Designed miniproteins, single chains, continued (5). Designs and how they scored, part 83

Each design is a single chain, and the fold is of that chain. pLDDT is the mean over its residues in the fold that is shown.

## One batch from the design tools (miniprotein)

Design m18881
Fold by ESMFold2-Fast:
Structure m18881 (fold): chain A 84 residues (1-84)
Amino acid sequence: MEDLKKRIETLKKQIESLEKKLNEFAERDNAGVEFTEEEIRERVKIDSELLQLRADLYLLENKTPEEIEAFRKKREESIKKAKQ
């Protein structure tokens, strides 16, 4: 399925992009560069996004498209319920 392969490729590219940004933060940290509060918030945001994208990639590689959609729908409903 071309759509599934395209989604996997897109997620892998997004993960690689975010991992590169985290590596840049790690290199600056190793160089003794002080981070601003804004940079710390960005790093935490990237970490959270990476965790989510890696979970999505695992589902796409190991589950059928139907199972993935059911999982995503359940997760979205759970998030909405938690915010109420």
Scores: mean pLDDT 76

Design m18882
Fold by ESMFold2-Fast:
Structure m18882 (fold): chain A 95 residues (1-95)
Amino acid sequence: MKELEEEARRILERLRPLAEEVRDAPPEEARRRLLEEMKRLVEEGHVLVAEMAVATLGRLADDPLAAELREAARRLLIETKGEEYLERVEELGRE
């Protein structure tokens, strides 16, 4: 539990300054910058960000960057938690 809380804190420390920077940016630019940062976090091995990306980014099917992020996230989850865990996270993304 504490490890998950520390990971969430580190992710928020990375995303909070970016969210402030893009607050007044056009929605498309804000989305792009946030997706780029999330992709870097997934590439750094942040499993929590990968879970979030797999669960939520299905709604952005037409966005190529969201598709790349989702694929990187799926790969990380398979490598770290296994394919069954990925299926469970994808089910959680269904309303």
Scores: mean pLDDT 74

Design m18883
Fold by ESMFold2-Fast:
Structure m18883 (fold): chain A 72 residues (1-72)
Amino acid sequence: AAYEATKAIAERLAAALGRETLSPEEAGLVAAGALARGYITPEGAQAIGEAAMRKGTLTPDEVGELAARHPA
């Protein structure tokens, strides 16, 4: 599912960075990875990027929830 797959990408990146949240740039990398793998639509990738910019940071769970609203 889009939620689990995209959340897993976000969790791996957050763990590699030693943080629990992702910056807008980092959320954009997760969105690009999910889009490239066919987990989310282009609209979903845009929504993740816009939410990260609006809030300043996103948790992996928040990235997954956004992905779940835009499954490919």
Scores: mean pLDDT 87

Design m18884
Fold by ESMFold2-Fast:
Structure m18884 (fold): chain A 87 residues (1-87)
Amino acid sequence: RLEELEELLEKAKKSSPEEAKKLLLKAAGLLAELVAEALADPAARPGLEAFEKELEEKLKKKGITELDFEEFLELAEEALEKLRELR
């Protein structure tokens, strides 16, 4: 699942703007699912709670529908890195 997210993000970087948008929307759904799964693990929770709060603050400032591709890509890469650190 983390590998799928990584592949989506890498593919988005190399794709046309229209294709990148579709890939980033796909990545957003997968990212939300992976974060929810990780938060269900008591061992991972303390580190992810801090990251989830930071992510929520960034989303509140822009609104999820107003995130630029670059901003979303940055947030998704940060989340992917955090999820990897917990394994």
Scores: mean pLDDT 67

Design m18885
Fold by ESMFold2-Fast:
Structure m18885 (fold): chain A 77 residues (1-77)
Amino acid sequence: SVIDEIKAMVKEAASLDEAQVAKVFDEIAEKMKELSIDDVRKAGNEAITVMMQENMPQSHISIANKKFGRVIEEKKK
């Protein structure tokens, strides 16, 4: 599923620097545009859970949350 693909991409991003993480989350945001708002929220929550389990920095989690929020706002328009 798209959510499983997103979770895999997040796990692969655990060892990357902030600039590379930002690029990965841009790709994740593009995949999320095909999902419903409810599925974006579900995928976002699962992605943040993976980031916390992988002990990713709070700065990386903030990047992810900002990009997920933009997808949701764009879908509301």
Scores: mean pLDDT 84

Design m18886
Fold by ESMFold2-Fast:
Structure m18886 (fold): chain A 87 residues (1-87)
Amino acid sequence: MKTEEERRRFDAEVWLALALIYASVGILAAERMGDKEGVEKIKKTLDELLPRMEEAVRAGNAEEAQRLADEFIKKVDEIFKEMEKKK
């Protein structure tokens, strides 16, 4: 069975995976809306946060991974609100 350390790392990996899925869905939605700026903003946000999430996974810090995933999701939601206001 996995060690306690491996279990903590797995929990952190789940949060990273959820953030990546959300990013993928967000990019596809922005592309469908024709908002190239939204696509680029989501990609830049991912590039900014991905190294920090990878570090949290490496450290087995599921709480930090969750915090970073939540931050990413909120930023993506803000980008979507901007797209909605553009019409």
Scores: mean pLDDT 79

Design m18887
Fold by ESMFold2-Fast:
Structure m18887 (fold): chain A 69 residues (1-69)
Amino acid sequence: SGEEALAEARRHVELAREAVEAGDAEKAQTHLDKGQAAAVRAVILLGAEAAAPVAEELHRVGKDLRKLE
């Protein structure tokens, strides 16, 4: 469901943040990629407005990941 896709995206945001904090860039990128895919599914099922908050969180974590490189 769209709610499941949104929850999956949020879980991957959390795991990506933990990986960034641990300095594990590869793990963080993997979770960002999976979170982005789940967010795209959430857009398809629930609409862009419902997915916007998690998309913004994915963007912010991606910016933090780039600072590790």
Scores: mean pLDDT 85

Design m18888
Fold by ESMFold2-Fast:
Structure m18888 (fold): chain A 91 residues (1-91)
Amino acid sequence: SRLEELVERARRRIEAGDWEGALRLILEIAELDPMRAAELFYELMVAAYKAGGVDGSVAPLAEAALAALSEEAREALLEKLKEEREKIAAK
């Protein structure tokens, strides 16, 4: 399906460290499935953090991707990010 093609492409971008390319695909996915977009946004944030952080140049795209999520998807994303932060803090 179109959704699964976009998801696969987004994950390949995340693996490659192409945060901008991944965020653009997440914006497209959010139009089709906001919950799936939130899951990919979470995967991107975790991968970027482990890679040493993200350049501020991607901030506008990250903000746009977050804004495109439904309230439910945004809440799910924030809960996952909170869990990851607590896990890192416990180290």
Scores: mean pLDDT 76

Design m18889
Fold by ESMFold2-Fast:
Structure m18889 (fold): chain A 86 residues (1-86)
Amino acid sequence: SMLAFLDEIRAILEGNPDASPAALASVDRLKEFVERGHPDAEPLMARLKEAYEKYLAGELSLKEFELEVEIVEGVLALSEAVRRVF
């Protein structure tokens, strides 16, 4: 499930002393979007999964992966704000 995937990311970041508190907070906000059934969550979680796989393979740095987490959260937040126009 998407929540299980986000819990895995949170555990990896929480176990890393170099991980930013902002990135952990972004994961927690992503979990809230998924729990609320945000319609754009599924394709953005697929994007985050690709970034996570690259991070685990050593192709992305921690900072680059954290930026991808923040981008995905920001896109979901922006999508929610735009949907309020309806």
Scores: mean pLDDT 85

Design m18890
Fold by ESMFold2-Fast:
Structure m18890 (fold): chain A 76 residues (1-76)
Amino acid sequence: SSERERLERSREIAREIGRELLEIVENVARYVLKLELPKELTELQKKALEGVEKHLDNPEVKELMEKLAKAELEAL
């Protein structure tokens, strides 16, 4: 049935998105904590880092992001 094929494709896409999101989360966390980053970053990962950088000039946001980043890396 075509419905089963559609569900399988949706699940595969969801798994791929999940993997990409976890990689973005790890690289953002590493960036916030000033840890070594992978030599090659995807354009999406670079944009995520740029987005985060805009908020790191606020000391309160920076402190919260550093706490979140530590928790995220411990959970990964």
Scores: mean pLDDT 80

Design m18891
Fold by ESMFold2-Fast:
Structure m18891 (fold): chain A 103 residues (1-103)
Amino acid sequence: NPQLLYQYALAVIQIDMYRIALERETDPEKQEELRKQIEEYEAQRQALLAQRPDLEQYLRDVGEEILANADESRKEEFAKLSPEEQEELLLLWGAQAVFQKLV
């Protein structure tokens, strides 16, 4: 179902974007609003994953393909990350690639 895949990829991307915005924000009121947006998208992501458990693995597989075709410098930087950071980055790369193809 391309609609569910699109929604899941979008949720992953939105969470990352809001986390970056939160890290840069210094206003406590705006920080609270950004945290609320992150929580809402994380809840949406979990609801979608409960319907389609394969979505996360699919995005990770796409991310792995992107890594396999990356230059040596990008592969070396990836190898320096923790296993948790590596999994998160693969999911993000997969989500970005899927979103671009579905738009």
Scores: mean pLDDT 84

Design m18892
Fold by ESMFold2-Fast:
Structure m18892 (fold): chain A 80 residues (1-80)
Amino acid sequence: SIAEKAGEAVLKEAEKNGGRITAGRAAEIVEKVLLEEGYSEETALKAGVLVIERLGGFPGRVVSGEEAAEAAREAVEEVL
């Protein structure tokens, strides 16, 4: 699924940085995945906002790749 693909992309990015990622960076990755899959900018931006909200509403918040991937999947499932 697209939700699974977004979660996997976030996990891979976190792995490059010791298994951690910012909420803002996770949102950017989710937005990119949705745009590459042919969804509108509006849908991509809504998903990005939901990722940040699920991760505490602060783009600079550092979280585990697992926590960010879960938020990514949930945000994509909500907007699709």
Scores: mean pLDDT 86

Design m18893
Fold by ESMFold2-Fast:
Structure m18893 (fold): chain A 60 residues (1-60)
Amino acid sequence: MEAEVRERIAALRARQATLDPRSQKTISLLVEGAERYLEMGDVVAAQTLIDAAEALIAKQ
């Protein structure tokens, strides 16, 4: 689970570079929040933020 979440963060970071500046900023904030929750051991909160980031990318 934690490894899966970290892989999803890496994928989001890679894709972030190809997005428009507003989307880059939003994804950056969500990914930073997710990384912070993982640091605290809150995998569920981290997954929620990653799901939100993936949904924003899918909408584009």
Scores: mean pLDDT 79

Design m18894
Fold by ESMFold2-Fast:
Structure m18894 (fold): chain A 97 residues (1-97)
Amino acid sequence: MAAEQAEEFIKNGDYLMAHLVVQESIRAGNYEEAAKAGDVLGKAGFLHALRLKAEALEKLGNYKEAAEAYRRLGDRYRSLGRDELAAEAYAKADELA
């Protein structure tokens, strides 16, 4: 549901509404839907949504997938020269591994 809504908003160029779908899913406690919607936005290049996906997986107790999401987030931050944010993401991945 939420991932489908986020994908439609992305297709329409409505990135703000796509992000709001992820945040609303987190507020509602629908972490599985938030993780799926965050994945759609993260694959489209939105790092904040990739972070939201990692946080949602962590809240679900899916630590292995959360750790992989945090590592991917860290790799993306490092490629952008955001070394402090990369270090934070890698620290989270190591914590959950």
Scores: mean pLDDT 80

Design m18895
Fold by ESMFold2-Fast:
Structure m18895 (fold): chain A 74 residues (1-74)
Amino acid sequence: MQRQALVVTGPDADKLEQVVREAAEKAGVTVLSISKVSDTTVSALLQGTPEQIQRAVELVRQDPVVTDVLSTPL
């Protein structure tokens, strides 16, 4: 299993959290942690296979609510 850190930016952190959780569920990724850093930023730690993590990140990036995604392998 691989771990990936995400920092997701957009206009509404509550919506960003939902986007991350939905993307993780669709990709089969485990959300180890997720937190609101600010009203516009959410931090998450994901665990899965490299393919599942790549799919989750792509799904997050494609959501129109999302302005930016910083992803770092751990």
Scores: mean pLDDT 85

Design m18896
Fold by ESMFold2-Fast:
Structure m18896 (fold): chain A 95 residues (1-95)
Amino acid sequence: DLVEKGERLIALGEAALRELDKLVAAGLAGGDYQPSLETPEQQEVVKLMQESLRRAQEVGSRVEGEEEQRRVTLEAAYALPQKLVEEGRRLLASA
């Protein structure tokens, strides 16, 4: 069912974007970020966030300069969750 898949991708992507915002905010405040792992849904969001950060580090590692590397890495971290939201919206439009 394309509708169910689309809704799940949007929900997962949006949840991961919110968790990345919390991670960034905690880092800027000099605090620790600890995600909740109580539900399977929370575990999937954390896995997506970890994959997003892994891909972002790969992209950032190809950039020269510490400041530019940090900027590019941060931008790249949001790319995968944003892509899932867009894919989910396309699936809903096609249903």
Scores: mean pLDDT 79

Design m18897
Fold by ESMFold2-Fast:
Structure m18897 (fold): chain A 72 residues (1-72)
Amino acid sequence: AEEERKAYEEEVEKNLQDLVDKGIIKSLDEAKRIRERIERYERLQSLVNETDPEKREEAFKEIEKLYEEEKK
């Protein structure tokens, strides 16, 4: 839901700031890149675990598309 998205975004932003403070991530820009990758993979992970063959094939197509985008 949209309200859950807001809460999720706030938690992710806080976690990214913590990672920068700890020195794990050297810059906020790099943290945003990592966030984008993790968010995409987490979403696709839920689809890949789907037992419905039709939904699973859709997830694989999404993964391939994202892989091509990262390649650039």
Scores: mean pLDDT 67

Design m18898
Fold by ESMFold2-Fast:
Structure m18898 (fold): chain A 85 residues (1-85)
Amino acid sequence: MRRLLDITDELLRQPMDAELALKLLEMADLYLRMGNDGTALKLAQYVLDNIDEFQLNKEIEVARKRLAESLKEAGYEELAEKILE
């Protein structure tokens, strides 16, 4: 799985836009459901750190809410609350 880790690191170095934010939120939710908490938290935190750099749309809002629910169920309540801001 080296290539998937390399792709994740490359994505985290790209400038933030709405398309990248949506993809990262969806990937974070997927990795969290797969039990890869470390990667999921890293992706979620990167979106949160850059949340003012992209325009919010309905798809991103749905993805944020879904990820926040998954984070709460996994025990990451503080990060879930920050994602919803």
Scores: mean pLDDT 74

Design m18899
Fold by ESMFold2-Fast:
Structure m18899 (fold): chain A 69 residues (1-69)
Amino acid sequence: SLADLVREAAAELGIELSEEQVRHLADLIAALQNSDKPLSSFGPALARLPPHVRARLLELIVRVHELQQ
């Protein structure tokens, strides 16, 4: 599942996530992958993430994408 990929990517990058944060990130990444909208259009969803996760969000998205290949 996408949630499993988020958890694996976070573990590899040393990012600590709760189960709720994993689910939220999986939903956000799924929305990004199934939409032609830029990341900037998801501002409200991004604002709900902790600062330490937001700071490393691009690394996390890239690693999840790599794990999907």
Scores: mean pLDDT 79

Design m18900
Fold by ESMFold2-Fast:
Structure m18900 (fold): chain A 84 residues (1-84)
Amino acid sequence: LSDLTFPGTVLEVTDDSAVVESPLFDKPITVKLYPGSADKVRAGDRVDVRVEGNKVLLLGSPERLGITSKNPEDYVLGEAEVPE
């Protein structure tokens, strides 16, 4: 599971979603943000996307979050389903 982390770039952020571009997908994906996570990500931010089963997790930048946790769960801002 640690091996399934890929780079991404945030294209757009709303109150409850973010559009993320990643080489993992043919098109940008829409990720549903957890409550309060919209303030933790901005358009143009470099992020990571982590695949876990049929879900894609959006991991925020340590620089934006101001944290240096060794726990990946502390960086999770939202999730989406893996596209077909």
Scores: mean pLDDT 73

Design m18901
Fold by ESMFold2-Fast:
Parts: sequence; structure tokens; C-alpha cells
Structure m18901 (fold): chain A 105 residues (1-105)
Amino acid sequence: EDSVFLKRLKELSEKAIKALEDGDIETAERYIRQILAQLHLYYHYLSLLDPEKAEKVRKMIEEFEEEVRKILDDYRAGNITREEAAKRVKELFDKLLKELSEIEK
């Protein structure tokens, strides 16, 4: 069963994707910031219990933050469509949620 943490991240990710699909980048960025805040809290919690797992989560957060920034910058610059931006961000969320699920095992 998914933890409360993973369920919350999934809900926020679905809201971020919907905002991107609707062309509401400001709302999408707000949900992405909420996801990053939840991830940083989880990292802090793990750093107290399991430093090796915490280091893995830190790298996952850094990669996710860098890649989502690139996607949103490309969308703002007109280099990719709204549909392509939503697709790429969804793929990043799917990867992140899968990797976090493996950490919780």
C-alpha cells in the first residue's frame, strides 16, 4: 500500500499536470513547489534514520528539480508545446514516484 506521503505527491503531481494541460503555468509551478517542499521534508526525515537512503533521495530531488526547470523554461521560450511540456513533466513525476516507492521498501 502507498504511504500517505506517496499518495499526497501523486495528488499534487496530477494537479500540476492538469494545470500545464490547461496552460496555467503559474498554478503548475505552485504545485511543483509544494511537491519539492514535501520531498525536502522527506529527505530531512530520512537523513536522521538512514543517511544512505537520504543521499539517494537528495540526488533524485536535484535531478527532478533540474529537469522540470528545463521543461518549464523551454515551454516559456516557445520551444515546446503545452502538450509536450505536460507529457515530459508527467514522465518525470512517474519516474520520481517509482524511485521513491523503491526507497520505502
Scores: mean pLDDT 87

Design m18902
Fold by ESMFold2-Fast:
Structure m18902 (fold): chain A 86 residues (1-86)
Amino acid sequence: EEVKKEMKKATEEAVKEVEKDPSKAPEQVRKLMEKAKELVEKYPEQAAEIERETKKGLEELVKKAEELSEEAAQLAGKEIRDFLES
């Protein structure tokens, strides 16, 4: 519940930033993933819920970026892949 609300709020803030400036999409993706990682480390028993909300947020963020800039969406997708492979 707590982590779900926090992730949704972070996603809404990230989407608003991308809507104002699509070039921020990679940066906002990184921030959202860093926040998810911090929450998983603090609440490991809620990792599955954090992962579901993070995936939903990242999909929403990339979709918004794609509507505004294909380049920004591609860079955001690369940030997601690089973070998950790190």
Scores: mean pLDDT 80

Design m18903
Fold by ESMFold2-Fast:
Structure m18903 (fold): chain A 72 residues (1-72)
Amino acid sequence: SSQLREKVSLKLRLLGYSDEEISEILNSLDDEQLERLSKGNQADIEQVARSLGLVLPEDQGVQDLKVAVERV
């Protein structure tokens, strides 16, 4: 799982997410989603992000994840 998190973290960083945003995204993904993203391309990352209600960083969609985490 840690290796998958590192690979996904690198891919999300390349898409322009901050380290804090990446941490929150990774905490919302299960091992299956992490494995898919670690092996997938940019399109796979976008599909998973949209399934979580996220958008690209320029659209501030990662904030929806933060709001969901704060409700727990």
Scores: mean pLDDT 62

Design m18904
Fold by ESMFold2-Fast:
Structure m18904 (fold): chain A 65 residues (1-65)
Amino acid sequence: SLEDLARRLRREMEEALEAGRIDEVLAMLPDMHVRGIRDPEELRRRIEELARDPAGALERLIEGP
């Protein structure tokens, strides 16, 4: 389901960010990658934004940058 996919993506992004693997986080956040945003604080905020509306945010994420 989309909820399961959103939950999995959020978990993977949070784990990668916590481990300092910025490139892995950017692979899951193509909009941030295209904009050249590598700041951990900005990436964390983006993950939190996706968590507030996982279905709508996931739809935009799937569309790509």
Scores: mean pLDDT 73

Design m18905
Fold by ESMFold2-Fast:
Structure m18905 (fold): chain A 79 residues (1-79)
Amino acid sequence: MEEGLARMLLLAEAAAEVAEEAGRLRAAEALRRFVEAVRRHGAESEEAKAAAAEAEAAIAAEMTEEEKKRALERAQERA
């Protein structure tokens, strides 16, 4: 499932870039922390799970549906 993990990381990185460009600094930081946690500790680690929960909360609080769609499109261009 390396392909699934790679796609998840591409989406998280694209979402962080879109959030930063839109001034959604909490979402951008949370998404970057999630990518770091997965790379350092693995996708199933407690650190990755905690970072994922914060990223989900930050996205829900700050990002619009348009921004989420733009992140998905950017990730697809890189896949």
Scores: mean pLDDT 82

Design m18906
Fold by ESMFold2-Fast:
Structure m18906 (fold): chain A 81 residues (1-81)
Amino acid sequence: KLEELLARTEEAYRRALKYAKEAAEKDPKTKEGVEKIEKKVRELLERAREAVRKGDVEEAERYTEGVEALAAAAETLLEDL
């Protein structure tokens, strides 16, 4: 399950960065929001990796959900353009 959580986190991280980049390309005014999403999603990915390394399933799930939420936020930001 920890490996599945890590895989989900990495996939969501890639999606968040993809949507954030596309949003910034469509409207440069989104740059500040994009930078915040990129920074936060990277922080959460690192925390998820640490939780997986420590065997803390509850922490890993929390950070995985956080990265998935940021991916959804980046997608919404792109769709609202």
Scores: mean pLDDT 80

Design m18907
Fold by ESMFold2-Fast:
Structure m18907 (fold): chain A 111 residues (1-111)
Amino acid sequence: GKEDVRKGFEAYAQGKYDEAIKYFEKALEKLPKDDPSRLLVYQILVDLYIKRKEFEKALELIKEMYNLGLDKLDFVLVQLARDYAQRIANDPETPEEIKKEAEELLKKLGY
């Protein structure tokens, strides 16, 4: 939960990105679906996956953000999911299959 968030940021600050990812993944598993800390964890974790070119993991997390945002009527979370999906769709290193899935998600978002 919140302790995993703190440990994730501590690892991130030290450049220990593999450890940071593990703590942030644990944080998302333990945090309540309506916990505002999820927003910060989603943002850093998606950014880390994209920087590591782990586009499939990034897209799965973006889909989770989108679905949770709709479920909780959190339109900030929906908008962030849309912006990240657009970023993946526009990245020249994104595999074609992942790019198509991101573009399909953007269509569901009315774009």
Scores: mean pLDDT 84

Design m18908
Fold by ESMFold2-Fast:
Structure m18908 (fold): chain A 72 residues (1-72)
Amino acid sequence: SLEEAIRYLEKALEAAKNGDLETARDYAVQALRLLPGDHPAVPHIVAALNSLLKGDAEKAIEHLERAIEVLR
């Protein structure tokens, strides 16, 4: 559900803010799996995942916050 996707993204955001980029990535992937591929939040989650893979916590946080805004 959208509510579950938001919950996973909020957990990803918390993990990223704490510097736990692996946990943030895992939660962001869980959120992505709950959404249809054409959902407008998907590009923001993908951008967050790319930032997490690069170790860029600041950009990952920004993209996760954008994804949450789009889903609310």
Scores: mean pLDDT 88

Design m18909
Fold by ESMFold2-Fast:
Structure m18909 (fold): chain A 81 residues (1-81)
Amino acid sequence: SVMEKLLKEFEEKVKETKEKIKAAKSEAELQAIWDEFGKWVAEIVKKLQAEASPEEFEKALRYMEKLVKEVGELAKEKLAS
């Protein structure tokens, strides 16, 4: 389904963003990576809203929030190092 494809794209973007965070050499680079990721996630959420039922959307949103928090924690760890 389109929803399954969007969630798979989200998972790939999370993986890509985590690798970019690990490779970042400055706080400015980390901020730019985080801002780009946030903008991209906002767009994918809009697409999910259009394709998913309310129940499917809420489940997907909770899953996405969990992965976004993981990315945020990785960025915080990188800033502290």
Scores: mean pLDDT 85

Design m18910
Fold by ESMFold2-Fast:
Structure m18910 (fold): chain A 55 residues (1-55)
Amino acid sequence: SLEEIRKEVREEMDRRLREARSQMPSDASSIERMRVLADVVAEAYELFQRKVKEL
């Protein structure tokens, strides 16, 4: 279902953000932090599209 896909994508996005934060240096710039967030959001959107097409 769409609700299950939304939950799965949200959980995956959270995991990727947590992983990225653990790998990011404490002195990382706001621009670098925003780039990482943008990349994770783009990945989540692609995953959502792929899973919706499988319905």
Scores: mean pLDDT 82

Design m18911
Fold by ESMFold2-Fast:
Structure m18911 (fold): chain A 98 residues (1-98)
Amino acid sequence: MSEAIRKYFNKEYVAVTLEKVGEGYRIAETFNSAAEVVDALDAGKRVGLVVEEGEKSSKVLDLEDSEVIEAEGVAKEGEKLSAFDIAVELLRRAVRRV
């Protein structure tokens, strides 16, 4: 079990796309909904939740590795989402049949 996921799962944070730069990551994009986050995941993009904002860098819960990493940049004000909201949207898409 990931302790980071357990700690942050039900708390709402700004969701961001992470872009790899050298050995680290930077914040690239923000989202307006859980649906947009799932669309980004389906496109193969790396997504995280900004759990702590600093002056030039942020601590981001990386949803792929379920670990808190440091990423360059500061998220612009965007919609706050929880890992739970993203999981619900993923489940909704999996269950919906035509």
Scores: mean pLDDT 76

Design m18912
Fold by ESMFold2-Fast:
Order: structure tokens, then sequence, then C-alpha cells
Structure m18912 (fold): chain A 83 residues (1-83)
């Protein structure tokens, strides 16, 4: 499904993981309605599922697979936080 260059995928995964604490801090500073929180949580879960699929597609590259799975885990944790 996804055919993004390896370099772009790795860079995106690293950047997203590094920015996760800042995203949580920003959320704590700005309140959201419960309705909006549910939408955000669902989108984050779908993104985590997509990253897990990408990791499986890149099973031959352990470093890339590990980076994608780490990012998916971070998104699942963020989704649970927003629920």
Amino acid sequence: EYTAPREDVVASAEKATANLPASQAKFKAQPYPEEKLAEIAEKLRKTAEELEKLAEEHAEDPALKEALLARAKAYRELAAYYE
C-alpha cells in the first residue's frame, strides 16, 4: 500500500516520536470538548494500525521495523491519553 522511500519513513517516525512529549504538553494547556477528544483518539488508533502494517511490510529491515513499531506504540499511548 505505502511505497514511501525508506529515508522519508525513518525520518518521519523519528520526528514524530521526538515530538510526542511536546504534543502532550500542548494538549494539557488547551482544553478540548469530549467529542473532539474521541475523534482525535480514533484517528491516532488508526494511524498506529497503519504504522504496524508498514512495520510488517518492512520485516527485512529490522531498524525500520523497530522505529515504526515504536512510533505505533507512542500513538496508541497518546490515543489512550485523549480518550
Scores: mean pLDDT 68

Design m18913
Fold by ESMFold2-Fast:
Structure m18913 (fold): chain A 72 residues (1-72)
Amino acid sequence: VEEIKKIIESLVERDENARKDLEKTLKQLEELGFDVEKWEELADEEMAKNGETRSGKAYENAIKLLELLKKI
């Protein structure tokens, strides 16, 4: 769990391919039993409305996921 949180934080800090790497990590977490589909849908919908392709919404979702992982 802690190792996964560190990976997500590292991906959020990277400029190039950060979004793709984050999405890949979220899919891996979903396979481990974490429900990340809600965050992906929220991010996609809000990015479409705001015309953003690399937005703070992805980072906001990553932070919320990290908070969820703290509870485990």
Scores: mean pLDDT 56

Design m18914
Fold by ESMFold2-Fast:
Structure m18914 (fold): chain A 68 residues (1-68)
Amino acid sequence: EEKGVKFTFKNDEEIKEKIGELGSKGLSPEKMKEELEKLGAEDVEIVDETDTSIEATPEKIKAILRTK
């Protein structure tokens, strides 16, 4: 079943690019969480949401990436 991973980063253009790369890799929810935490993501949670969402404020990026 498809799940998503919800997370928060500091707003930065390099981080946006890395988020896009991770989302394209087709990682499992657990592996996605692990890789996001390695990049310094906060509030990393596996969720039952399947829709990809990216919400950027001047200070933070909050996103949900779809996993397989």
Scores: mean pLDDT 74

Design m18915
Fold by ESMFold2-Fast:
Structure m18915 (fold): chain A 95 residues (1-95)
Amino acid sequence: GGLPERLIALHIAYLFNKGVKKAIELAKQGKIDEALKLVDETRKQVESLAEKYQRPDLLELARKYLDEVKTAIENGDIEAAEKARDKGVEELLSL
């Protein structure tokens, strides 16, 4: 027993998008340390949920796109961070 597979993917995509969107907004304000901390907090939440529901596919995709967002924010590349968010959501929703 657990959530239907599609609902788990939707929940993880929702948490990823919500956290990353807020982190990008903080980065746009020059609050880079706060933005990176929020990416790390989002990572912890998404990883915990993917592990709880035994979804290593969602775990690997979320890690990949959270790492891309983190690197983009560290480099001041807001456009790259937004692209990683959009691709991450699309890929997570495809599972």
Scores: mean pLDDT 88

